# Designed miniproteins, single chains, continued (3), part 112

Each design is a single chain, and the fold is of that chain. pLDDT is the mean over its residues in the fold that is shown.

## One batch from the design tools (miniprotein)

Design m11895
Fold by ESMFold2-Fast:
Structure m11895 (fold): chain A 93 residues (1-93)
Amino acid sequence: DKVEKKLEEIKAEIVAQLEALAAAYADRREELIAELEREIAEARAQNRTDAAALGEIVLAFLRGEMSAEEAAEALVELLLNNPAVMASLKALV
């Protein structure tokens, strides 16, 4: 129950951050998309698979292929599969 409430809180925070990012780059969205595409390519070249996957989800949101809520849900799912993030969440509880 407490874990589910914490996950909903994190999801809401991610949604707010994604919407703030989109608003901040409303007039420069194409530049942000191009930069993220470069960062995703670099992460893949460095075998940083989780970083590449995270970038692709944010990129899909910025392209309008995902809503902020859909992107936040995908990000939470990705982060839960990473042991480092689970350790960080346990430290906060």
Scores: mean pLDDT 77

Design m11896
Fold by ESMFold2-Fast:
Structure m11896 (fold): chain A 98 residues (1-98)
Amino acid sequence: SEVRRLAEEAKEYLAKAADYVKKAKEAGDLPEETAEEILKLIDEAVLALNAGDFEGAIEHAEKALELAKKAPKSPYIEKAIEYLEKAIELARKALELA
């Protein structure tokens, strides 16, 4: 299923975004509280995708993106933003085909 492939790709980009958020936290580029909130929202987006809730996945990922965009600029945060935007695009395509 094309919907299933798009959802799996969205989850891969969410995992990459989470890895970069963790790197930003470890480097001190991102406050711990903000990093934990972004990671929680990414986890909720993954859970929504697993449940076939594409609207919920998009909402959680967009909230994570909003927090990342408000963070101080760093190469790790810029990569996290890039991957969150990719995940949202794929989830939106999955929603259109569902």
Scores: mean pLDDT 90

Design m11897
Fold by ESMFold2-Fast:
Structure m11897 (fold): chain A 63 residues (1-63)
Amino acid sequence: SKIDDILGDLMGYIMQGKFDKAAELLKDKLATLSESEQRELLDILKDLKYPQIVLDAVEEALK
């Protein structure tokens, strides 16, 4: 799914400690997701304890 593909890409940056790059990739990909998909992604990222900068990127898109 789109969400699974995004999570795979994000994990690559997270494992390297490149949180700013992870957030920027996510901001770019959020434009391809519906509001419901963005909310689902936010819940998954919260459950996985992703860095706040990554969570903020999704929350800003949902405003």
Scores: mean pLDDT 81

Design m11898
Fold by ESMFold2-Fast:
Structure m11898 (fold): chain A 121 residues (1-121)
Amino acid sequence: STVQQLLDEANRLRNEAIDLLRDALNTLDEVGRESGLGDVGRASAYARAALGHARQSPVTGSDALKQALEDARLALEYAERGRRLLTPELGERVGEAIDKLRRAADLLSRAYQLVTWVENK
């Protein structure tokens, strides 16, 4: 059915976002430990929260995807703040995590729109 196809697409997008969030989290955790920078630590904490919410099944409703998206956006904000205070070498690594967080947020936003459309039918 069309509903099942949309839920399957939402799950595909969510799984891609999970992989990106995990990679970003690993980089932010490493840079946070090396730098001791609070903003990078906060970015890591929000990326971990986003990953946790994203791992909840879309079958439980759109709220988990919305929370994952909001957490990913906060992780992005703190990662961007932290990048400005880092050495060029560590800033480049955080830049890679920022790109992954932006892609994950886009994927989560698209998944949220699909699940919300299904829930409102």
Scores: mean pLDDT 88

Design m11899
Fold by ESMFold2-Fast:
Structure m11899 (fold): chain A 80 residues (1-80)
Amino acid sequence: MIELEVIDKEGKVHKLTVDPNMSVEELLKKLVELGIISEEEAKKIEKFLKSNGINTVEELYNAMSGVIDIEKLLKASENE
């Protein structure tokens, strides 16, 4: 298990304990279930992460040093 910090669109920090072998799709689905992102936002973030070779929670954790900024990911997915 890995502890992941997720910063939502309002700047609130959520700490999640997740399986590092979990897919980014499964992680994003959990964020939708928690009300942090919408299904459309999850789809945009998934496409962006996969285009950058990030497929698992562990790969995302390593790429972002354990802090996932939702607003930054959404902006990056729109500008790519």
Scores: mean pLDDT 83

Design m11900
Fold by ESMFold2-Fast:
Structure m11900 (fold): chain A 73 residues (1-73)
Amino acid sequence: MTATIEEVTEVTALGPRLALVRGTVRIEGATGPGKALLSGSVAAGGTAPGLASNFASDLTVTGQVVASEEIRV
């Protein structure tokens, strides 16, 4: 199974080191091709598992994929 971020539809700054991120993730495998909604928050000072970061280790992203299957990020 492969999960790929297709689009980032919203980035809302909640503070100097916190933002809310929304977008669409494509999921491929198991039950076939599908799409899921990415929703989460971004905070400075950590890691972003499964996501690219231009700010090295100073960015942390927490997200939830609206899929019934277990997704490794």
Scores: mean pLDDT 46

Design m11901
Fold by ESMFold2-Fast:
Structure m11901 (fold): chain A 93 residues (1-93)
Amino acid sequence: MNPEREKLLKEFDELEKELKKLLEELKEKYGDDPEAQKVIKEAEELLGLAHIEVALAKRLEEKGIDAIDLLEKAIELLKEAIELLREFLEKHG
């Protein structure tokens, strides 16, 4: 049992929830704005990369290889996506 891994997976889930909420807010308020569409696309691409890192981490763990670094990378990608959306909202609010 790795308590650090469990903590990182929980943090990932919480950040993914926040990111999805921000994506919905931007799509609802700024759906026709070309700048919003670019930021949404970049955030969705970062989310996709984060999912790839988590999937790879799970596969490595099945083989007995520690992959905490991949989970940390996935969390960083989600934080970058959230920051992009927050910066857009601050600039346009």
Scores: mean pLDDT 85

Design m11902
Fold by ESMFold2-Fast:
Structure m11902 (fold): chain A 95 residues (1-95)
Amino acid sequence: AAATSAPVTLEVGGRKFEVTVTRYADGSVQVTVKDLETGETITLTVRAGERAVFESPDGRYRVEVEYDAASNTVRITLTDVETGEKAEATLTLPA
């Protein structure tokens, strides 16, 4: 079964993003980052101990996701590449 976290809002560079984390029965974790201004959704999939990096289509934002199996958490970092500002959230994986 899939279980999804409550959404978390991150703000960087004056833009707001909604982040959710879904854990699947196969052990994979899907992180969904939604730009609240454009409605664009970016999806990243990681497994235990993995790290993924994605740049927004406009090249302005970098999304970094790290799955820490020891703490059962996912750390999400959003970076505004132009200003160097960043916002971070750590979400506990749903059971």
Scores: mean pLDDT 78

Design m11903
Fold by ESMFold2-Fast:
Structure m11903 (fold): chain A 72 residues (1-72)
Amino acid sequence: SSAWEEGIKKWEEEFEEFVKDFPEEMKELLKRVLEALIEAAKRLAENGWKEETVEEMAKEFLELGKEFEAAK
């Protein structure tokens, strides 16, 4: 595995510990945000930190926000 992927896994574990006492709904939402951030970071790295990649990340975060607003 890449050192970067191992680092992300460890960070995810620490994040779960940080949000441990939050309401379940909030934990689920925060975890989805984290997953979106990780995926965006992967694409950023693969595309060499180009401006277009950053813009795509922003669009995905906006769409994620819309999904949360539309949730039950």
Scores: mean pLDDT 67

Design m11904
Fold by ESMFold2-Fast:
Structure m11904 (fold): chain A 83 residues (1-83)
Amino acid sequence: SKKLEEIRKKLLELEERYRPEAEELRKNGDKAGLEELLKRMLLETAELLEVPEEVIEKIRELLEKGDYKSAYELMAEEYEKLQ
């Protein structure tokens, strides 16, 4: 499926864009910066997967509350729909 191949390519490009910033934050022990980086990565991933805006909003709200488990579970459900 050409659509899944394009999505995988965009996800790899996203990981490559965030990798140097993530490595710098880890090297400096900046946990707060890493948490904000991971939130940005997850939300950009949701956009690349064409997740509905109402679901992206729920993910954002869960991340702001520190409920990372529920946010990742919602993301996983959306990823499953593409398989």
Scores: mean pLDDT 80

Design m11905
Fold by ESMFold2-Fast:
Parts: structure tokens; sequence; C-alpha cells
Structure m11905 (fold): chain A 74 residues (1-74)
């Protein structure tokens, strides 16, 4: 059975940075997106998965790719 999967959750800053690095290596996000988000995320005490998704979309990442990155910080 399927359960609700897309509730926002708070992820540790380091976990988010690791997920962004993985997404960059997988070609899900560009190097420039990674650099911008890593700098921004490093200034936060944890990151909401929904906020991370919105930031990715704001930088031109597709909805599908933004969702993949948000799932990586689970």
Amino acid sequence: KVVLTDSGFLAPTQTVIDALDQARRDGVISQSVYDKLKDRVSQMDGVMSTALRQELLSLGVSQEDADKVAEMVR
C-alpha cells in the first residue's frame, strides 16, 4: 500500500549538502545550482524539504528533479 510521502520535513544542513552533491553528480542539477544552494544552505540550521524544492525550482530545476533532490534528504 502507498502512504502519504510529501509532507515537509526538516533535514540537517549537512544531509542537504550531501544530497545536492549527489544530485550534481547524477546530472539532476547543474554545478552552478549546486554552488548557489550549497552556499545558501550552509547559512541555515536545517532545511525544510519543501523549501529546498522551492529553491531548486526558483533556480530553474524541473519539478521532477527538485522532487528527486528533496527525496534524497529523507
Scores: mean pLDDT 75

Design m11906
Fold by ESMFold2-Fast:
Structure m11906 (fold): chain A 67 residues (1-67)
Amino acid sequence: MMMERMERIEELRRRAYELARRARSLGELNRAVSSVVVEADDKDWPGIAEAAARGAREGGLRGVPEP
């Protein structure tokens, strides 16, 4: 049970990272994060947001704050 949840969360974080890395604008980044967080519990949102922020920074998107 817990292992299945961890696998799902890691999958969502990976997806958020990849989508954010490809984002060309803050609007695309916001859509990428929103598309992933709606599939997750509130408790997992910080991890997903962190992965997306990392992806966006590595992708060269400017204006991404580190919370």
Scores: mean pLDDT 74

Design m11907
Fold by ESMFold2-Fast:
Structure m11907 (fold): chain A 80 residues (1-80)
Amino acid sequence: PSPEELRRDFEDALRAAEDNLVKAEEYLQKGDKKKASRYSLLAQFQALVARTVAAMAGDEEGVKRAEEILKRVQELDKKI
């Protein structure tokens, strides 16, 4: 893939991770731990995709951004 394609794939995966993390937080606030767990898992998956794409592109800042989302997922999972 081109550097531009890798950047787009990274941005798309990072956005999906953030969107699913927001959903997980919303369901946790509502007391729906099962849905919170599901969306947390989807956020983790997308953040891992973003990290992998950034690593393939040599984008150290992109790797860091994806890892920050993974840390947020881990902290959320402790509350579920």
Scores: mean pLDDT 88

Design m11908
Fold by ESMFold2-Fast:
Structure m11908 (fold): chain A 114 residues (1-114)
Amino acid sequence: KERVLAFIERVAQALEESLPDFEERIKSANLTPKQLKMLEIALALVMLNRGRTGPVTEREFEEAYAVVMDLPPPAHVSDAEFAMLQLHTLHLYGKFPLETSVSDILKAYYLQNN
């Protein structure tokens, strides 16, 4: 639906605009291209689940980073919420080629969950 597609595009844009704010942390972690793709997917899912199209927050980054690095969930995230984020991130990461844009991955995710 047009409204859903526009929302996905706004989330993808907000993510792309926000990632430079976390560039030093990403570089310090020496993420592989695969881990970086998982981080982008996890961040996009966190933003979608919170209904946000604004800049990525520190808490949203911490949640997504914990998924990628296989860390415990942050204190402000429930075990169940975190487990679902891990499951969805791994599913989408494994389903699409590495070169697939986050926008295309999210569109496919919403089309499956109509």
Scores: mean pLDDT 78

Design m11909
Fold by ESMFold2-Fast:
Structure m11909 (fold): chain A 75 residues (1-75)
Amino acid sequence: MEEVRKKIEELRKQGEEARRRRDAEGLAQIAQQLIPLDPELASEFAVEAARLSPESTEEAIRRAREIIRRKLEAE
């Protein structure tokens, strides 16, 4: 549980950094990693990425969904 909190905090900081740099791809990557940990925070960063580059956000979400599906099947 504590490890998950630390990961969320780290990703939140990285998201803030990406937002400052106006890095849509970085924001999308961070949102993708946050989906299984904190979907609400993931949505926040995904929305920011969409405002900068809608196409990048769509692709990142689609890929994240495929990864999640593979994890379910692998287990």
Scores: mean pLDDT 72

Design m11910
Fold by ESMFold2-Fast:
Structure m11910 (fold): chain A 73 residues (1-73)
Amino acid sequence: ELSPVEKAQGLAEFAERLIEYLKANPELMKDPVIQEGVKKLIEEIERFLKENPDLPPELKERLKELIKELKEL
């Protein structure tokens, strides 16, 4: 099983790559399925932060910034 830190790193990397891809392809944000996927990812990251309050501060701030960036899409 992955540790909370390893899960947080994987989640951050996935979110960063998705944000980069959607910024490069803004027409995809017109798709309701993509919009729902972004919303669910935000909810998953928020839940993960709530369930793992003892994550390293740098990683917590990275995930919080990614929530902000996903909401700005």
Scores: mean pLDDT 87

Design m11911
Fold by ESMFold2-Fast:
Structure m11911 (fold): chain A 84 residues (1-84)
Amino acid sequence: MSAAAKLFAEKHKLPMALLLELYDPETLTPKSDIPRLRELVKKNPELSDLEIAKLLFPQEVRDVTPDETLAAAVRTMRVATGLE
């Protein structure tokens, strides 16, 4: 499980901390729902994916993840969770 998650993170250039926020660590599939993301998107439809990412993810994740990757993660999760 952890070895597969690490390889997935390396393949997609995702920090492990970010991967654990977005994916089920056992199946490596996107989480079907992220309630905090749903609430942030609903309350703040004007915010960009990067702005949502800076509110959604803890400082530890933001410090190790490029802004482009943070924005792409939010966009991917919007689609995966049915928010888009």
Scores: mean pLDDT 72

Design m11912
Fold by ESMFold2-Fast:
Formats: C-alpha cells, sequence, structure tokens
Structure m11912 (fold): chain A 70 residues (1-70)
C-alpha cells in the first residue's frame, strides 16, 4: 500500500544516516519517533490515517532495533 511504501522510505532514510559512534542516540531518536506515531495513531480520526501512522511507528521501531543490534 501507499502507507507501507511511505513507511519503508522513512525507514530507508534513517538507516542511510546510521553512524556507529551515535548508535545509542540514533536508536533512542527512532524509538521516540515510533512512540510519537503510536500516539498519532491513537488520536487519528479515520482508519486511513490510523493505518498510516501505525505503519510509520512499526518502521521506526524496526530502525531502533537495527541500530541497537548494529
Amino acid sequence: TEAEKAAQAAKDKLLAGFDPAKKKEQALEAEVLAGMYRIKAFLAENEEEREKYLALADAYEEVAEEFRAA
């Protein structure tokens, strides 16, 4: 879906900016973004926006996990 494509693009952008010296900071930033999008999904007024925000939250959680594992 378009929401999945947007989420993948956001994930790819953050992964491209990975700096091993800033691993903890970048992982925390991704976790904060994931949390913000979870809140936006909870406050979403329609199903399309909710699905979009949940996809972004999942993508950012995956980025945080990859940064921590790196």
Scores: mean pLDDT 83

Design m11913
Fold by ESMFold2-Fast:
Parts: C-alpha cells; sequence; structure tokens
Structure m11913 (fold): chain A 74 residues (1-74)
C-alpha cells in the first residue's frame, strides 16, 4: 500500500538514506490516484526536500522539485 511505502520512505529519511527515500517517493508519485494518496506523496516529498536541503544534497533537491511538479500535474 502507499501507506507502507510512505512508512518505509520515512525510515529511509531517518537513516539518512535519501537515495532510497527518493526511489520510494517516485513509486508513490507513479501510484497515487486519490486525493488522500496525492497528499501522502506530497508530505513525503516535503520531508525529503527538508532533509536534502539540510544535507546540502542539491541533486536530491532538484529531483524532489521535479517529482513535485509531476504530482501537481495529476
Amino acid sequence: SLEEIAREARRAIEAGDLDRALALAEQMVKQARTPEELELAERVLLAIYIAAQEAGDEATVARVRELGRELRAL
């Protein structure tokens, strides 16, 4: 479920594994269909964005921005 993917993404963020968190967020963006699922994906992307900014990970910041645009186009 998207809720399970979101929990796994949160654990990846807490572990500092932004590559894994990003891959999970990409799955959420691809699978999200309901307003609740879109909101969940947006919250995960925001969490990754904050963590990436704090880490100075410009590549992850750029990718999160791209995924956010894709999500908003749905």
Scores: mean pLDDT 87

Design m11914
Fold by ESMFold2-Fast:
Structure m11914 (fold): chain A 84 residues (1-84)
Amino acid sequence: AKVELLVPVEGGVAVVAEGEITAVDGTSITVKTPDAANFSVGEKVALYIDGKRVEATVTAVTDDSITLSGLPEGITLDTEFLAK
C-alpha cells in the first residue's frame, strides 16, 4: 500500500516522504522510501490510517526503508494509508 509520511510543524504538518508499505508486524510497519536516509531513529512522523491522522515513531532506518512503531492494532497491508 502507498503511504505519505508527515512531520509535525508549527501550525500543521508537512509531507516529507512518500513510500510503499511492505510489512506489518502488530503495531509496526515497514515503509520502503527513497528518502529513508533523511529519517533518524526516535523521530516522530504522522500518517493517515482509514482517513485519520496517526503519529508513529521511527525505530529503524536502512538505505531504502524505515520502521514505524506505535500504531494501532489491526493494521494490515490492505489498510487505507492515504488521506481522503
Scores: mean pLDDT 72

Design m11915
Fold by ESMFold2-Fast:
Structure m11915 (fold): chain A 68 residues (1-68)
Amino acid sequence: GSEKERLQEEIERLAVLAIARGKLTPEEVLELIREVTGKEGSGRELLESMSVEQLRELKRRLEEILAA
């Protein structure tokens, strides 16, 4: 749905910012996705399979990392 698409866009933006600011590596972003989902797989596959609730949790964690 549109909410899921908006959350995915926000997560991509936050992940790019965290990497650009040296807060996270691309590998650490994938580890966060795996922690939130409890699943193995590529970041893209996992992100597409995530529920709105899981996307909100990932967004919250990325915002916390950026605020630190």
Scores: mean pLDDT 83

Design m11916
Fold by ESMFold2-Fast:
Structure m11916 (fold): chain A 79 residues (1-79)
Amino acid sequence: AAAEAAAARERAREAYLRAGRLASQSSDEAVKLASKGLTDPSKADEYLAQAEKLDPELGRLTREYLDLRRRAAALEAAL
């Protein structure tokens, strides 16, 4: 339903903003690895695993953001 797609988009936006705030407090290396995980789907798990070793909170939040993005995209495709 359109309402479900809108809610999923809002949840993804919130997760993105939370990840951005956490990234500002993390190491540059952890942030670069998390960003590579977001931009390269074929290597996402590898980059996010490395990010989690450097900053477990940033790595986990980035995984949550990816899951929410995938959910929002699937709901939008079903509209």
Scores: mean pLDDT 75

Design m11917
Fold by ESMFold2-Fast:
Structure m11917 (fold): chain A 98 residues (1-98)
Amino acid sequence: MIPAAVREAAAEAAAAFPKPGLGGAFAVSLELAKLLDPNVTEEELAAGNAAIEERVGELLLALAEGDLSRLPSLLGASARLPQEFVDHLTALLRARGL
């Protein structure tokens, strides 16, 4: 389970994201938001998002640890988070002592 503080920081970053509508990068951000929503069904995550869930879990751990060097390998070529979202999330995690 993703730590509550990381989930809360990611949800806050997603809500404050300044650039909506960035194509595939935005779709990845939506999948991250779905993973962080406790009301999302397990069936929805499994049906098309199992690999994304695993990768996003690793991404959130890397962000919580401050190891941004792992982000390119964890996201892969087809899955990109907007840089502004990553920057905002990292700032929130650091502000919370993570």
Scores: mean pLDDT 51

Design m11918
Fold by ESMFold2-Fast:
Formats: structure tokens, sequence, C-alpha cells
Structure m11918 (fold): chain A 95 residues (1-95)
């Protein structure tokens, strides 16, 4: 539905902004901002999975796999790459 697409778009936009904030924190060596951004990403990915499970179960499964990868990511570079995939997935759901 148009409402479901708008919610998916809003979540994609949120992660896009979060990714950019994490990238800037990494460039500045701001370890506190990196950790806070990581915690926020984990929480918001869980909320997005819960939402997608109701409207697009296949996308929810893909996001769950990305969440597992994000939990295992040891570097900010790996975390940013995974966030790019999360953003792409949510924008595709919004189409």
Amino acid sequence: SDGDRRQAYGRADFFDRLRDSLRDAAKNGDEKEIEEGRELALREMQLAIDYLSKINPEAAKQLQELLEQFKKAKTVEEQLKILDQVIDLLYKVSE
C-alpha cells in the first residue's frame, strides 16, 4: 500500500542519515558517537524487521540476515557496508 511504502521509505531515510552520521564519526575518530550509532542501528534494525514481517516477510528475512552480519562486524567500515545494504533493501520495499 502507499502507507506501507511511505513507512519503508521513512525507515530507509533514517538509516541513510544514521550511516552518514556514523561515517562522519569514524572520520573524526569519535568512538562514543560510533558506539551510540551502532547501538541505535541494532535497535532500529530490530524494529524494521518487526514492521517488515507484517508487510513483506521476504524483506524481513533479508534484513534479519543483515542484522546477524551487523552484529558480527568488527570494524566501522564493515558496519557502514552493511548499512548500505539495509538502506538499499528498504528503498526497494518503498517502490
Scores: mean pLDDT 89

Design m11919
Fold by ESMFold2-Fast:
Structure m11919 (fold): chain A 81 residues (1-81)
Amino acid sequence: SAAIQAAMEAGKARMRELLADDPVLARGIEEALRLLAEYVHKDRETALKAGQSAIRLAGEAGEEARRAAEATVKEIFDLAK
C-alpha cells in the first residue's frame, strides 16, 4: 500500500529528527518500522512484534520519541484495516 509506505517513511524521518544524537538507535527503530510495514498484510503477529519493538526502542530515547513511534505504529495498523 502506498499509504502504508508513506506512513512508514514519515515515521522513519521523525525518528531520525528526534534521535539525531543517537543514529544507531534511530536505525534500529527504522528497521522495526520497515518490518511492521512489510508484514502488516503478510503476518500480523510478526507486524505486531515489530511495532512493539519500535515503541520499546523509541522509549529508550524518551517519552516524545515513544509517542511518535506509537503514533506511526497505530497509523500503519489503521491503514491496514
Scores: mean pLDDT 90

Design m11920
Fold by ESMFold2-Fast:
Structure m11920 (fold): chain A 79 residues (1-79)
Amino acid sequence: PPTLLERVRADREGVLDQARQLLSSRLPSSKVESVFNKFVTALDHLLAGDLTGLIKSVNSLDDESRQAFMEVMDTLGGG
């Protein structure tokens, strides 16, 4: 299966739409947009090979948001 990074390069908007859908199933509506924005930032760091930036983005999340983020990453990465 393609990696998350390969999927983002091929169809960024499709990956982002899927991520938003998955976050919406796991988080209250009030948190979805903020966590989604962190997810976009994290993917941009991953695409740039910036592991430090990726880690900082993940570590900026609260426990509930981080759990949802990790579950979304696992699902999109072929879990």
Scores: mean pLDDT 79

Design m11921
Fold by ESMFold2-Fast:
Structure m11921 (fold): chain A 58 residues (1-58)
Amino acid sequence: AAVAEALRELLRASEEGGAVEELTVSDDPAVVAAAEELARRHGTRVTVDPAYRPLVEA
């Protein structure tokens, strides 16, 4: 489950600069829920794009 690791990277980026103003995520429900939680904590705007599918290493 690379989603948690990706979110850790996003948290690190926002922590270092607070500069994550907008985040585009896939329409996977778990990813959307996690991104919404991140956005609520950091004020990041979340855009859900069904065409956006980040590569997840298996």
Scores: mean pLDDT 60

Design m11922
Fold by ESMFold2-Fast:
Structure m11922 (fold): chain A 100 residues (1-100)
Amino acid sequence: SELDIQIGRDIIETLKSMVEEAKEKKLSPEEIKERLEELITLMEDVKPYLSPELKELVEETIKKLKELADKMDELSSEEAIERLQEIIKEFEEKLKELEE
């Protein structure tokens, strides 16, 4: 639905804004982890109100963000940002499938 696509786009823009903040402010891996954990909480809070298709996509994205947060102590800020950008790209590609 148009609403699902708009919500999905809003999530993507939020994730992209976090990437830009991390780059501009030169956030440490620990600071990136804090931002990811906050965003994961917000996504989980919104999840019950989503359509089944968007909910499934959001659940998969939350799982990937949690896996990234769990590995944050093993990553440089640059590596963390690159992995986050990969997660965003996959979310964008899957969201486009919902438009068809």
Scores: mean pLDDT 85

Design m11923
Fold by ESMFold2-Fast:
Structure m11923 (fold): chain A 92 residues (1-92)
Amino acid sequence: SELEEEILELHREFQAALAAGDFARARELAERLAETLRRLLLAQGVPEERAELLAEALLLAYERRIAEAQGDAERAAELTERLRELERELEA
């Protein structure tokens, strides 16, 4: 699908931005990735609340990668705990 292709392209751009130390660009790409995933899930018939939770989990995972790349261990730990909480909610 076009949305799946967009997600793969955005992910490659995100990795390139991280490698370049362009954390502002990486953050913008993470937000676009989460929104594109939400749109994909809604198009596939996933309920809105679940699509929003899955998109939020993706965003937190990418924000954690940015924090790790910046050496912000405290922020990375906070994002890891928030992601674990969302993963538990998604399992229910």
Scores: mean pLDDT 89

Design m11924
Fold by ESMFold2-Fast:
Structure m11924 (fold): chain A 87 residues (1-87)
Amino acid sequence: SEFEKKVLERHKKLREEVAKGASPQEVRDLTIKFHTEVFKEKLPEMSKEELELARKELEESLPLTDDPVVKKAIEELLKAIEEELKK
């Protein structure tokens, strides 16, 4: 439930930014950032097998996107997974 609470808090912050007149591009970029941070928070709770599967899926997804914000998010997640796997 802690994960769900953090997701709801991030959604609330996104709504506040929209209310302040944030552009669709700004909201999109913030959404990608928040999803990336939420995923990173789950990594310590994942098994080694789950981490290896997540890494494979992200590696396969990286060449499928030309969006620099999405590419950066995937690269950051891959680095975080590698660091978690080293523990």
Scores: mean pLDDT 78

Design m11925
Fold by ESMFold2-Fast:
Structure m11925 (fold): chain A 118 residues (1-118)
Amino acid sequence: MEMSLEEKVEEIIENLKNLDKPENIRKSIELLEEILRRREALSPEQMRRILDAFMEKVGELVLPPELAPELDALARSGELTGEELLLRMLLANLKELLREKERKEKEEKEKKEELEKK
């Protein structure tokens, strides 16, 4: 089922409001990856709304060192737009948050199981 670009933006913003749930992070990642894959042109207003929602919860958008060579190559080829740069950075930050959240939940579950077995 294909969502419209506007529906994808609204769904991303809604999921970004509660990044404490790993499922919401995964849904945001999937929708952002689809936008990048399809090279869908976000308006400046749509991009600002997504970034505002992310910044409200996380406070900062960082460039992961692992992503820097790929972004540099795309920039040198002229294929990297400002919007694609921001989307790729946002996607990388969300993937890192998901990994940290899943690790923490696994550790907490293991600790609870150890306490219940005593």
Scores: mean pLDDT 74

Design m11926
Fold by ESMFold2-Fast:
Structure m11926 (fold): chain A 74 residues (1-74)
Amino acid sequence: MLSDEELIERVLEAYEAGDVKGMMDLVHEAIQAAQTEEQATRALAIGIAAQEAVKNKMSVEEFREVVLRVLEEI
C-alpha cells in the first residue's frame, strides 16, 4: 500500500502531466486498499482536493498546499 506521502507525490505528478484519469485512479485504488476508516478518510480527502484542483484550475503548488492542509485536519 502506498504511504500518504507516496500517494500525494504520484497524484501531483499525474496532475502536472494533465492525466486527470490516472490521478483519480490512484485515489480510488488508495480508498479500496484502505484497511482502516482513517486511511480511507485520508485517501478520500486527497480525492476531494484533486477534484477541486481540476475544477478551479489550481497550480501544482496550490494543490499541494490544499492537500497538506486537509490532511492536517484529519
Scores: mean pLDDT 81

Design m11927
Fold by ESMFold2-Fast:
Structure m11927 (fold): chain A 63 residues (1-63)
Amino acid sequence: SMEELKKKIEELREEYKNLETSYKILEQEAKKVGDSPEGEKLRQLAEQLREKAEKVKKEIEKL
């Protein structure tokens, strides 16, 4: 139904926004610590969240 579709889109959009906020914070923190093991770990976590956000975006585009 159209209402079920709308609800799914809203849920996916909220998930995307949360993931985008999270990886942007991690990218900013990684920049602060620079070229360090901590910075590398933060960059890896940010990349994982960015990839997850891209998957959510593709799900929205298919609806």
Scores: mean pLDDT 87

Design m11928
Fold by ESMFold2-Fast:
Structure m11928 (fold): chain A 96 residues (1-96)
Amino acid sequence: MKEVEVPVYGGFITAEGSQQNVDEAFDKAVDEMLRLGGPLPVVEERYEDGRAIFRILSRSKDEAEKAVELATRIFNSYVKATGEIKELPPVKKIVK
């Protein structure tokens, strides 16, 4: 079997506000991303001291940029949010 490295890009959304508004922003982002067939945000850091961090994984930089832009725009309707994109260590997969 041949091992290949698949690049992965992480979008990170830092949301600042009340826990209620952060939770509402997250629920709205999940709903909109599901509607569009896009990658879903997941909790990276739980709400603490007025902030939470959410992560979106994407297989391409273009997909990551679009997903983070959309999610950050939705979050900013409820809370102060900033988005950033990081190239993550590639995922090793065994191909048959």
Scores: mean pLDDT 77

